Designed miniproteins, single chains, continued (3). Designs and how they scored, part 31

Each design is a single chain, and the fold is of that chain. pLDDT is the mean over its residues in the fold that is shown.

## One batch from the design tools (miniprotein)

Design m9059
Fold by ESMFold2-Fast:
Structure m9059 (fold): chain A 80 residues (1-80)
Amino acid sequence: SKLALESVAQALLQLWETGLARNVPWSTVRQLVDRLAETLSPEDAAKVRQITDDAVAAARTMSPEETVAYTRRLLEELLA
């Protein structure tokens, strides 16, 4: 449902902001995303996992602030 997708997107954004601030290993972030995605359709779960992978890639080349802004934009596009 759209409500489940919105809830997962909000949780993912909070998790990403916390993960970057606390230098959480990317493997831990991916595990938490997989658990959140369990409430979604396979199609929406795949989109959320792709956004996570894109955010991990961005974090290697962007500042933490830029990475959060980029991830927020991707999640907002997902919810549009």
Scores: mean pLDDT 74

Design m9060
Fold by ESMFold2-Fast:
Structure m9060 (fold): chain A 67 residues (1-67)
Amino acid sequence: MPDPKEIDDSLDLMRRGILKSTGGPEKEIERAKKFVEEGNYEGARETANFLRKVGEYEAAEEIESLL
């Protein structure tokens, strides 16, 4: 069992890097809106969970409000 703080810091840094490369939380919201329009609620929910994990709570709440 790895130390929770060390794992959390490493994963958070990695996810923040991914978010920056995808164009940031606004682009993830647009992608999730497209998932909802297509009836792919699972994809939208996964996007909201990703944003919540990187600390973008407002963006995650916007997506969750569409579900």
Scores: mean pLDDT 72

Design m9061
Fold by ESMFold2-Fast:
Structure m9061 (fold): chain A 80 residues (1-80)
Amino acid sequence: DIDQLLQNRYNQRLRDIDHYNVTSHTLPPRVAAQQLITQVVQTYLWFGNDQGAVNYARVMGRLAGFSDQQIQDILQQARS
């Protein structure tokens, strides 16, 4: 219960930080999206879920407005 409340506050703070970065233009939205997608793809690969990594990169990359070539570059970078 208390642990749940602390976790919820932590998660809310992370969302607030993300919102600040978007609204303050600290990072261009494209750069922020690329970094986030790369980190999640690396996590999938680290757990041996290659298909999950590819699927995530394609779905989220397309939603973020990346081309198929840019998505392939993200996958290549994540494997490095």
Scores: mean pLDDT 69

Design m9062
Fold by ESMFold2-Fast:
Structure m9062 (fold): chain A 119 residues (1-119)
Amino acid sequence: KEEELKKYLTEAIQHARDALGFARKALELARKYGASGELIQYLTGVVAAAESVIRAAEKALEDPSYLPGLARNVEVLRRLVDKAYEAAKKDGNPELIELVEEIRRHVDRIAEAVKKALE
């Protein structure tokens, strides 16, 4: 169970780093293209939430008592990504929509890994 926990948390950290990378790129392009303030606000939130998930997952690797806190951070990240996706679709920029879809795919992988870590 401990080795499986470390495996799932390592997978969660890797996907969170990937999500953070795509979120930073999306935020940079959103600012460059003059995207809506709503999209920029949610992408800024996604960057901060992804950084929080990485820190929480690193703490959970050292101490599993941090797992419930990690699960809450992942739920915050998921909600912000869903809002960013809605805002990106409303703005209608295909490149930004594609980047937010990539972020969503990585966040789904984080959620799956964290769910397995809690079992």
Scores: mean pLDDT 90

Design m9063
Fold by ESMFold2-Fast:
Structure m9063 (fold): chain A 112 residues (1-112)
Amino acid sequence: SMEEMREFLEQAKIIGPLHVEKYLEEPSKEEKERIKAIILKLAEIIRTSEDPELREEAARLIAEIASKLGEKVKEVIEDVKKEIVEPLERALEDEDPRVVEAARRALEAIEK
């Protein structure tokens, strides 16, 4: 539901960066899986949400998480890269230019 997507985004904005910080300080399989699960859910919101504000926020948060992970983004998402990249590539054709810009930044952060 849209309410569940909004609640997830509010939590993910806080918890996502915290899990990235923990992973960068002490890499663990558990923290990697938590970050991966967050990014997959954000990609799902981009793919399924009819609300352009939710699609923009989800793409923005993927960009932030990927940027903070830096070189380690590839090791975190390698096994699910297609599930993340395909919704972002579709979002480049979104009707809302803010969603397009957020998706472009997310793809740039992932491909670096």
Scores: mean pLDDT 88

Design m9064
Fold by ESMFold2-Fast:
Structure m9064 (fold): chain A 77 residues (1-77)
Amino acid sequence: MIEELAERILEIPEEKRPELARRIAEALDLDDQLQMQLAWLLMSRADKERLKAFLQRLVDRLGEEALEKVEEVLRSL
């Protein structure tokens, strides 16, 4: 799951990354700190390992349901 989601995020066009960041933050009700980290990762040229580490942090804080919500946002984008 995490590997696959990180790869799909990297395939998202640069123009859609701000929208993706907003929708994930909204869907997961992320605090300001996690929202800033997500925005930085998506707006910067983040490598796959940094994205995987962030997704693992979401699981650790919010449970595996967080990955399902990220996948749903990616499908609706």
Scores: mean pLDDT 81

Design m9065
Fold by ESMFold2-Fast:
Structure m9065 (fold): chain A 88 residues (1-88)
Amino acid sequence: ALPPIYVEAEALEAQGNQLFAQGVADRDPALLQQAVDLLQRAADLYAELLRRAREVGHAPEETLKFLQEKLEAVKAKLAEAKAILDEL
């Protein structure tokens, strides 16, 4: 079973990505702001998961890399969403 925090992070990432795509297509700053808020929450949860995985000292390297890649992907999309929002 996946931890609840991971399930929440993935749901927020998926919702944020969907609202980002729609906000860009519609040039809608409200949708882009919602995308920023959801992606920030997803990034915070992935960062917490990565912190906890590192602290247990027995997390597989593959798990740490996976969580780091997830965090980096969400941070990149968050930065992109903020940049587009600032131009609207």
Scores: mean pLDDT 86

Design m9066
Fold by ESMFold2-Fast:
Structure m9066 (fold): chain A 108 residues (1-108)
Amino acid sequence: SEEKKKKAEEAIKSLKTTADNAVQRVQDRLDALAAKHPEHAESFAALRDRITADFQAKRDKYIKEIKENIDSEDFEKLVENYKKGIQAEADRVLRELDALGALLDRRA
């Protein structure tokens, strides 16, 4: 139905916004690390590309799962869990980048 289509489109838009914000935060942190440690700029650029691709793949997987579960009683909870999963992954990556930054600061 048109209602189900709109429900999926709104959920997908919300998920894309969450994923885009998560990617931007990670990219900003990597860009800051590259600026502070220019000797490692190429390595940080490669990591930026890989992490961006990983988040895009996860986003696309969750979009597919949203479309497949449109009739689920737990649809809203499922979408919220996917958004939380993306945010948790970004938080994990940011913690790893902070640890890497601290390690590089000790060796500079």
Scores: mean pLDDT 89

Design m9067
Fold by ESMFold2-Fast:
Structure m9067 (fold): chain A 113 residues (1-113)
Amino acid sequence: MEEKDKELIEKADSYILQAVRAAMDGDKEKAEELYKKALEIADSLENPVLRHIARARVYLAKAHAYYLMGDTEKAKEYYQEAIRHAEEAVKLDPDNPVARALLEAARQHLKSL
């Protein structure tokens, strides 16, 4: 299960990178489809801490892509979703450095908009 979760996380990360690239190329429809695939993988993780971390990573990447495309309103919404999932991960595992780093990153990006 732990090795399977690692493989799923790597696959979700691959979809996130592809989605960001599609968004930068102006293909918003393809980017949305790829982010949806990344979220579906995140939602399939059985470990609730890893599930919230993976969700936070998807929303953080999605928020950043929309910000770079000039859609600050959607960027704010997705940074708030990233914060929500990172906070749930920190609540479940307060000492998790990845969850804490994602929460801080999402908060800093939202504050800088």
Scores: mean pLDDT 86

Design m9068
Fold by ESMFold2-Fast:
Structure m9068 (fold): chain A 93 residues (1-93)
Amino acid sequence: MEKERKELEKLREEVKKATDVRELNILGARALEVAARARPEQRLELEILAGLSLIAAALGLPYPSGELALKIAELVLEGKSLEEAIEEALKEV
């Protein structure tokens, strides 16, 4: 988990510097992939969300936002279920 936490910390710094919605969605997808590696029991669901973020980036759509995806990944890494992580992340956005 320490390696995954450090990778998420770096992605959080990159999100702060991103100026493009496409970049934000790509960073969000990367964060979800990090969480999927750390939490194999939720890997398929997290990989699906990462794929949706990449599709949104390709289409130039503003959702899911990179900040939301990063927060979901952080909460999942801290031990929350994907459902709880989504609910909590939405309260902070």
Scores: mean pLDDT 77

Design m9069
Fold by ESMFold2-Fast:
Structure m9069 (fold): chain A 114 residues (1-114)
Amino acid sequence: MEEKRKRYIELLEELIDGAEALIEKGGDPKLVAKAVMAAIGMLGLVARYGSDEEVKELSERLRKVYEKAQEYLEDADNKEIGEAVEEVLKAAEDEEKLIELAEELIREVRELLA
């Protein structure tokens, strides 16, 4: 359980960092939407193991990134963003699928930022 919590926190942090970096660099709006939604899903998994100061700090960081993402996505294609969000929501129905999607998104973000 403790090792899973640590892994989920690491994935959550990487998704938050990735979303912030994509917004800063004017990256793909669909990837921003997916990263933010996956981060929300990961926060839900982390919260199952308790709400300590680290989780509260990550929750606050995610709230700020979500606000920036909403502003960033204002001029994006609503249909494409909706489809991207739906993809993440379907993955989030299964813990393992959400983890796999989070790992894929982090890899894609790292490749784009390199």
Scores: mean pLDDT 83

Design m9070
Fold by ESMFold2-Fast:
Structure m9070 (fold): chain A 77 residues (1-77)
Amino acid sequence: GPKLELGEEIARRLAEMAKKAMESLGAKPTITEERRGDEVIITVKSDKGLWAKVTATPEEVRVESNNPLFPNIVARL
């Protein structure tokens, strides 16, 4: 539905921001996307041990990261 489509777009933008942040630190990140029904999980993982996981549901978008410059975020939809 429209809320999931919005959450998915936000999640992809956050994953791209995490990727660019890792690239600015000289890392080579890869993005993988997994869909489980109404949940979208995007994982950004680098060769230097930096990672970010973005989870989108119809209710929220959640970011988990070990990069201190990219905070953990929860946004309600």
Scores: mean pLDDT 78

Design m9071
Fold by ESMFold2-Fast:
Structure m9071 (fold): chain A 87 residues (1-87)
Amino acid sequence: SEGLEKLREILRKLGLSETEIRIALEIYENNARGLTNRELAERLGLSQSTVSRNLRRLEERGLVEAVTAEDGTVRYLVGDKLVELLR
């Protein structure tokens, strides 16, 4: 999609690693529900520790945010800074 391609280019210019970009784009495409660490690890073929470390860096940049669901599950959604990049 046009938005996905534009976002990928912007994230590369911001100096994100390829793994950070892959995680951010997967969350972007699944933003209606968000994704858990486990779901991201499974979808991207990464360890949960690798996903966790990259998610922390993305959260620090405001590109993703963690939301606790009613069942206590932590899900990751796009952060405000990522939305701003597409304007």
Scores: mean pLDDT 88

Design m9072
Fold by ESMFold2-Fast:
Structure m9072 (fold): chain A 63 residues (1-63)
Amino acid sequence: MSPEESARKAAEGALALGTGGGAGAAAWHFSQHANDERMAREAAQAGAKGDYRGAAEAALKAA
């Protein structure tokens, strides 16, 4: 499950890198239930383009 592992790692890393603030924590909290997979997908897409900053923004927007 390389794509799933990469997606989750990118999403977690993106959230951690986000802004280093409560926004990332809050987003992660709400995202845990509804959009874990959506966040992972968006992060994976951004990561595939080599844009980890975009992945962080996508994760925050998903919340």
Scores: mean pLDDT 57

Design m9073
Fold by ESMFold2-Fast:
Structure m9073 (fold): chain A 69 residues (1-69)
Amino acid sequence: SHLKPEYTMGVPKGTVLRREHFDLVGRGSGAGRVVSASPPVGTVLTEDMTVTVRFSDGRETRLNFVVLP
């Protein structure tokens, strides 16, 4: 499938993944609320990482984190 990350977010190195990082994706979509993320909330971001976010309606999206020095 031709799935690109829908959002890219720049974050400082050592940023802890938090629920509010998904607010730009989850609530704006109208598709439902964020129910899970992989890797989970609390993960420390030390390198570029794509987080898969799952919504209450069964939809998934990908949020790409670019880690800044």
Scores: mean pLDDT 71

Design m9074
Fold by ESMFold2-Fast:
Structure m9074 (fold): chain A 80 residues (1-80)
Amino acid sequence: SKERLIAEIERTIARIREFLAQHPDLPADVRAQLERDLKWLEETLERLKAGEPLSGFEEIVIRLRIIAADALLDAVERMV
């Protein structure tokens, strides 16, 4: 459902924001990637909340981006 997808995006956004706040000393390339992921997810969230229609393919793309962001966070958490 759209509501469930919104909740998953909000969860990943909160996770990225928390991680960036707790790790000001991250390598610049890692920080830049997380900030890009955060920006894309925030823009996607605003479009969904504005009532934009969502195709099945677009939902798959969004879910893959969430998985990728969560995987990156899991990986970098092991380094810090």
Scores: mean pLDDT 86

Design m9075
Fold by ESMFold2-Fast:
Structure m9075 (fold): chain A 75 residues (1-75)
Amino acid sequence: SSDIQMLQQTIRQIDQIIPQLPPDVAQVMTSGRRTAQDQMANADPSTPQGQQQIQRMTRMMQAMFRDGQTIIARQ
């Protein structure tokens, strides 16, 4: 689904910026993206519950990516 593709793309974007982040922030984002991948693997996108979980994870990862970009811009 497009939601899964968006989540996967956002995780890839996070992975790309992690090397540019301070170590403490990089650790938090690495943990967050791992949690998102684990939850995506366990979510059933054919169910309303699984679809909502994927959407929630996507929003969370998008927020995390924006925070990371802001930190990089301040360096």
Scores: mean pLDDT 85

Design m9076
Fold by ESMFold2-Fast:
Structure m9076 (fold): chain A 85 residues (1-85)
Amino acid sequence: MTPEEDEKLIKELLEKAKELLKNNEVPPLTPEGIGQLVVLMEELYEKYPEKVEELRRKAAELFKEGKPEEGIKYLFEGARKLLKE
């Protein structure tokens, strides 16, 4: 893939993630949904690194407990709060 194709994919994933936040929806446990969450968290990390690391740490604990849906929901709700500031 060319760098332009990668940039387009990242932009599309980020736009979909922002739409989900706007509609109070959580991404599904699919490769696309996980990709949307990853690109959103990476963008937020540039502005709020300490807060994003804390969100990731707590979500990782939920994943280790076998609660991946709760972990994803926790990350997405945290991202929503950060975007309101």
Scores: mean pLDDT 76

Design m9077
Fold by ESMFold2-Fast:
Structure m9077 (fold): chain A 68 residues (1-68)
Amino acid sequence: SMAEELVREGEEAVRAGDFERAVEIAEEAYKMGLKEAARRILELLGEALSRMSPAVAARAFALAQKLA
């Protein structure tokens, strides 16, 4: 499914250290109504919070608030 593809791409981005790409994928999943996929990618980003830039962390936090 599209949700599964987006989660896979998000996981690959986090694994590669491309946290900006991972948050972009989570934001796109949210816009598509795939809220569980967006939550899963945000969960993975949360595990890597100390490794990401403040700008990416702020975007992840903003998206998490929309999903609350």
Scores: mean pLDDT 87

Design m9078
Fold by ESMFold2-Fast:
Structure m9078 (fold): chain A 56 residues (1-56)
Amino acid sequence: SMAVEEGERLIREALAAGLSVSEAGRYASDELIARGYSVDEADGATVAGLLRLGVG
């Protein structure tokens, strides 16, 4: 889904900025919620993004 693709990109950006995996996940969920996704969709997309990157 587009939410998963956006979540993966947000996680990559956060990790590149020096955030931990846990901080990157929180950043991605919060940013997806700010972009209009529901909490459940944002959290699901963040988990899927972490798994796709091999850091979940």
Scores: mean pLDDT 85

Design m9079
Fold by ESMFold2-Fast:
Structure m9079 (fold): chain A 68 residues (1-68)
Amino acid sequence: MSVLERLRALFEEARALAATDPERAVALALEMGALLEANWDSLTPEERAEAVRMLEELAALMEALGAA
């Protein structure tokens, strides 16, 4: 699994859990952030943009749900 594939998998899981298990959704979002930071220089600009978009979408969703 590539870094981007792993980020997408974490994103889908976090998004699915945001309403029912917000604590776990936050933990997954933190794992995504750490993975993105650790692999930032190895990603293309397009992959970085997708990863940042996924994190922004999760942050907005969790803020709307009161979980962030």
Scores: mean pLDDT 81

Design m9080
Fold by ESMFold2-Fast:
Structure m9080 (fold): chain A 88 residues (1-88)
Amino acid sequence: AERAALAQAAVADLDALVATIRANHDLSPAQQAYVDALVADFRARLAALAATSDPAQLRRQAAALVTATVLRIIGAIIDEELARRRAK
């Protein structure tokens, strides 16, 4: 129950951050597909961690996974923004 709650909170945190990013940035269809793939991978990895980790370990690993996923998404957006700025 506690592990399931921690996992659900991490999913909600990532979903909120991704929604905010999508609302504030014009993503190409390819970038939207990439973000969707990263979110799906995150959910699969988190589910595996929630099945095997203790709550303290899960909290640390979930936080690291959210951070890593957000950084990958931001990196893709920065690359697109820089390309768009250079084209203008």
Scores: mean pLDDT 78

Design m9081
Fold by ESMFold2-Fast:
Structure m9081 (fold): chain A 78 residues (1-78)
Amino acid sequence: EAEEHLRRARELLEKAEQYLKDGDYETASKYFKEAIEHAERAIRLAKEAGNEDLLREYQEVLTRAKELEKEVIRKITA
């Protein structure tokens, strides 16, 4: 379950980055938010299961998604 949420987060992050590159900030923001939700779910489930080996990778995906979401929100609100 945690790994499934991580895979989904990575897929959404890749899509969001493509839309961000193309200047579609509204669509990019939507996918970054979904990626963050899945990454946070994966981290929570990994912690509950004691799966420390993958926790670092899950946190890296979350950090990247949050950084890019902040960038896209800045561009939308400009």
Scores: mean pLDDT 79

Design m9082
Fold by ESMFold2-Fast:
Structure m9082 (fold): chain A 60 residues (1-60)
Amino acid sequence: MMKEEVLLKMNRVLRFALEHLSPEQVKAVALRIQEAMTLDVEKQQEEVDAVEAEVRALVA
């Protein structure tokens, strides 16, 4: 469940960023998510959650 949830969150965050953020902000979000994918599963979950929160803050 946790691994699938991380993948779903990454997909959701990238799609949301592409639809609502500037190209420059999207590049930053995509880079952070790519870096998160190189981490272990525990760190991936933490980083993806942090990126999602940051994206929501940028849109608000």
Scores: mean pLDDT 75

Design m9083
Fold by ESMFold2-Fast:
Structure m9083 (fold): chain A 65 residues (1-65)
Amino acid sequence: MTKSELMKAVMKLLDEAGVSEGERLEILVLLQEGYDEGETFSLDMTLEEILEKAREVEERELERL
């Protein structure tokens, strides 16, 4: 899966769930950072699993600051 494919899939999932535009952008940034760091993602992931991955990435990035 390419980074672009992941971002499009997640964007669609968040849009279908009614997540706000600003919150979607923040989640996408976190997922891009996770992907670049070697986090594994699947197109079969649920919204809950995607949000959990974003939270894990955010916590990891905050530890570096």
Scores: mean pLDDT 75

Design m9084
Fold by ESMFold2-Fast:
Structure m9084 (fold): chain A 65 residues (1-65)
Amino acid sequence: EEERFEAEVALALALIQYAIAKKTGDITEEVIRSLERALEMAEKVGDEETAQIARDILEEARKMQ
């Protein structure tokens, strides 16, 4: 499913950005937006597993800002 693949790729990219930002202590608005985008895409296509991962990481990232 095309949309599901796009959601998974968006999450993977957001996770890479988050991992780098977490090591530098610089959780920027762009990292938050990338995670929010991944969550919205996953919810739209009904990919509950990807959506749950995105929510958990987004909650952690917001706590670090």
Scores: mean pLDDT 77

Design m9085
Fold by ESMFold2-Fast:
Structure m9085 (fold): chain A 86 residues (1-86)
Amino acid sequence: SKADEALKLFQDLVTGMVNGTLSDEEYQEKYAALVATLKTLPERQRRIAFSLFHEWLKEIGGKTPEEQREIAEKYVEELKKRLEEA
């Protein structure tokens, strides 16, 4: 489903950011793909996903890679639950 695609793209983007493996070009491509997929979802789920991504960016500041992974897993699980409620 489009919700499953959005969840996978969110997880791939967040994981790539935590691991520092994304070039600027790869980040832009993955972010654009996530945004495009989120636009196909109901507005409520789209807003939740963007809010979670924004909160993720704020919360990972100054954290170790291990802490960032734990926080990432928490946000992925929360997004999954919210998308299942759609």
Scores: mean pLDDT 80

Design m9086
Fold by ESMFold2-Fast:
Structure m9086 (fold): chain A 88 residues (1-88)
Amino acid sequence: SSELIEEIIEKLKELKKRVEEGASPEELIEGLEEILEYAKKNNAPQELIDLIEHTIKLLKDLKEEGLLTREVAIKILDELIKKIKELK
């Protein structure tokens, strides 16, 4: 539903704010995994679930390479939010 998509966007914006305020890469990945679990429990569209799963994988890969800076994390979250908005 549009309401569920809007709620997920709000959760992603809150997570972005936490990153801007100093949340670690571990906290970011954990927060995004919690949002993914919420999306699955509430039967979010598969396209939305796939976008979040892909983003989690990207963040984990960047973290392993030592490339997950705050600026990169914020950019990735902004792109995820933008893509999810395009679904509705």
Scores: mean pLDDT 89

Design m9087
Fold by ESMFold2-Fast:
Structure m9087 (fold): chain A 71 residues (1-71)
Amino acid sequence: MSEEERKEELLSEFRKRVDEIESTLSPDMQELVRRVRDVVERHARTKRTPQEVQELIQSVLLGIEDMIKRE
């Protein structure tokens, strides 16, 4: 598997996880999570390795979980 294919696979899994989270949230929180997803996808395209993309995704998912727990 190429590094680009691996990055797209990681982004695909991230999108699925975000969609699952969105289905449990209020419309305002869904909008916020969508904006975060867009920023992550844009930023991930600047990363050189799949490892960097995975680290970015993990950090963002932890941040989303923390935000939900604060509600």
Scores: mean pLDDT 77

Design m9088
Fold by ESMFold2-Fast:
Structure m9088 (fold): chain A 71 residues (1-71)
Amino acid sequence: NAMEEIDRVTRGFAIGARAALEELKGVKLPSSETARILGRAMAIGAQLALEGYSDEEIRKRVREEVRRLVA
C-alpha cells in the first residue's frame, strides 16, 4: 500500500531529522554543512523505515552516521 509506505517514509524523515539535530547540538558548523548533514540523515531515516527497522534502530544508525560525518 503506497499510503503506508508514505507514512513510513514520513516517520523515517522525522526520526532522522531529530536524531541529527540532537547529535549536532552544540556543534559549530557552517549552515551549508548543517543542511547537508540534516538532508542525509533524513534520507537514511526514510530508507531504514522502508526496510522495516524500528524507531530505536533508525535513531541509533542515524546518530552513528552523523558522528562519522562530524568527526
Scores: mean pLDDT 84

Design m9089
Fold by ESMFold2-Fast:
Structure m9089 (fold): chain A 87 residues (1-87)
Amino acid sequence: METATVKIVIKFKSEEVGKKFEELKDKAEKIIAAEPGVYSAEIEVKGKEVTITLTVDKSLAEALVTELPKALASLPLVESAEAEVIE
């Protein structure tokens, strides 16, 4: 099975949003990992910055790094979003 690791970094406009994600991270990780082509999800919260690390199908990884930052940056509480494929 060919998989890739995708790192998504979301910067929120406030630390309050980050604290909410810290409380919900285990539930969010399970929801994300239930998506087709996603095998694992890990969420790390550092103040206003949330890092999501996904293990996904290699073909899905390229689509995620292209489309997901654009979609996330359109959300009203998001300051910036970036995604990259890591090994």
Scores: mean pLDDT 78

Design m9090
Fold by ESMFold2-Fast:
Structure m9090 (fold): chain A 65 residues (1-65)
Amino acid sequence: MEEIAREIGDMIYTIGETGLPVELRYEDGEKVFVIKAETEEQLREAEAIGRKIQRETGLKVRAEL
């Protein structure tokens, strides 16, 4: 759905504005977007964003240091 895809794009864009890099990984044969944080504060923010995206779209998004 276009609205869902737009919401994902907006959140990824927002993460980009925070200066956090995003990597694409394969876990159990599925695409997972991994947000890379440099600090625990950034990790918490990235985890919250990733969790929201997963709930609303079903895309797999997670964060790590």
Scores: mean pLDDT 68

Design m9091
Fold by ESMFold2-Fast:
Structure m9091 (fold): chain A 86 residues (1-86)
Amino acid sequence: LEEKLKELEKRLERLKEEKGEKSLEVLKAKFELAKVYFEMGDFEKAEELLEEVIRILEEQYGKTHKLLLEPESELGLLLMKKGLEK
């Protein structure tokens, strides 16, 4: 997971420079990064990234767009996991 995390962070930085902060490619990379943090147990960073992705997708595509389904589902799972840890 550490190697995957570093690779995704490098990719995210390159995509921000090439495509812009709010591009779909950057949002997808942030979503993948959030999933890695979730797997590592870093729920705070995972939640922050998922909320940012959801916010930008809502801003660009609207609140009911299909692109929101996976990030919203992942956030729901993360919040459930946080509840189980008290």
Scores: mean pLDDT 79

Design m9092
Fold by ESMFold2-Fast:
Structure m9092 (fold): chain A 61 residues (1-61)
Amino acid sequence: SRGYHEALVRYLEREIAEGEREGAPDRRLANTYRELARHYEALGRHAEAARYRQKADELLA
């Protein structure tokens, strides 16, 4: 269900932007980045998925 994954990508991107503005904890942002990466993988968008996994890892370092 491509449309399902595309809708969740849009939702999670908004959640990340809001979390960054509100100063959400790094662990919470990292979890959202990893969820976003999974949906990009499902869409075959491997470069975006890798980028968001890297962002999550950087927050948890």
Scores: mean pLDDT 84

Design m9093
Fold by ESMFold2-Fast:
Structure m9093 (fold): chain A 77 residues (1-77)
Amino acid sequence: AMEEEVLGVVREALGRNPDRTLTKEQLKAALEEKFGVEVPDEYVDQLLARLDKDGDGTITEGEVMDAVAEFRRRRAA
């Protein structure tokens, strides 16, 4: 599913950052690199809103792992 692939891209990009966080710009760049298409800011904003539980404008590895677990739980049900 596209959602699982998106979360995989986010995790890979997090692993490349020394502080293990992603900004909106880094998230957009990682998605565009993976899918080879221009990603709308609206889509990135929606994804960030779902992953960024702290509302600080960054995504942590913990937030991504929670999202992956939630996605897999929904798919298994």
Scores: mean pLDDT 72

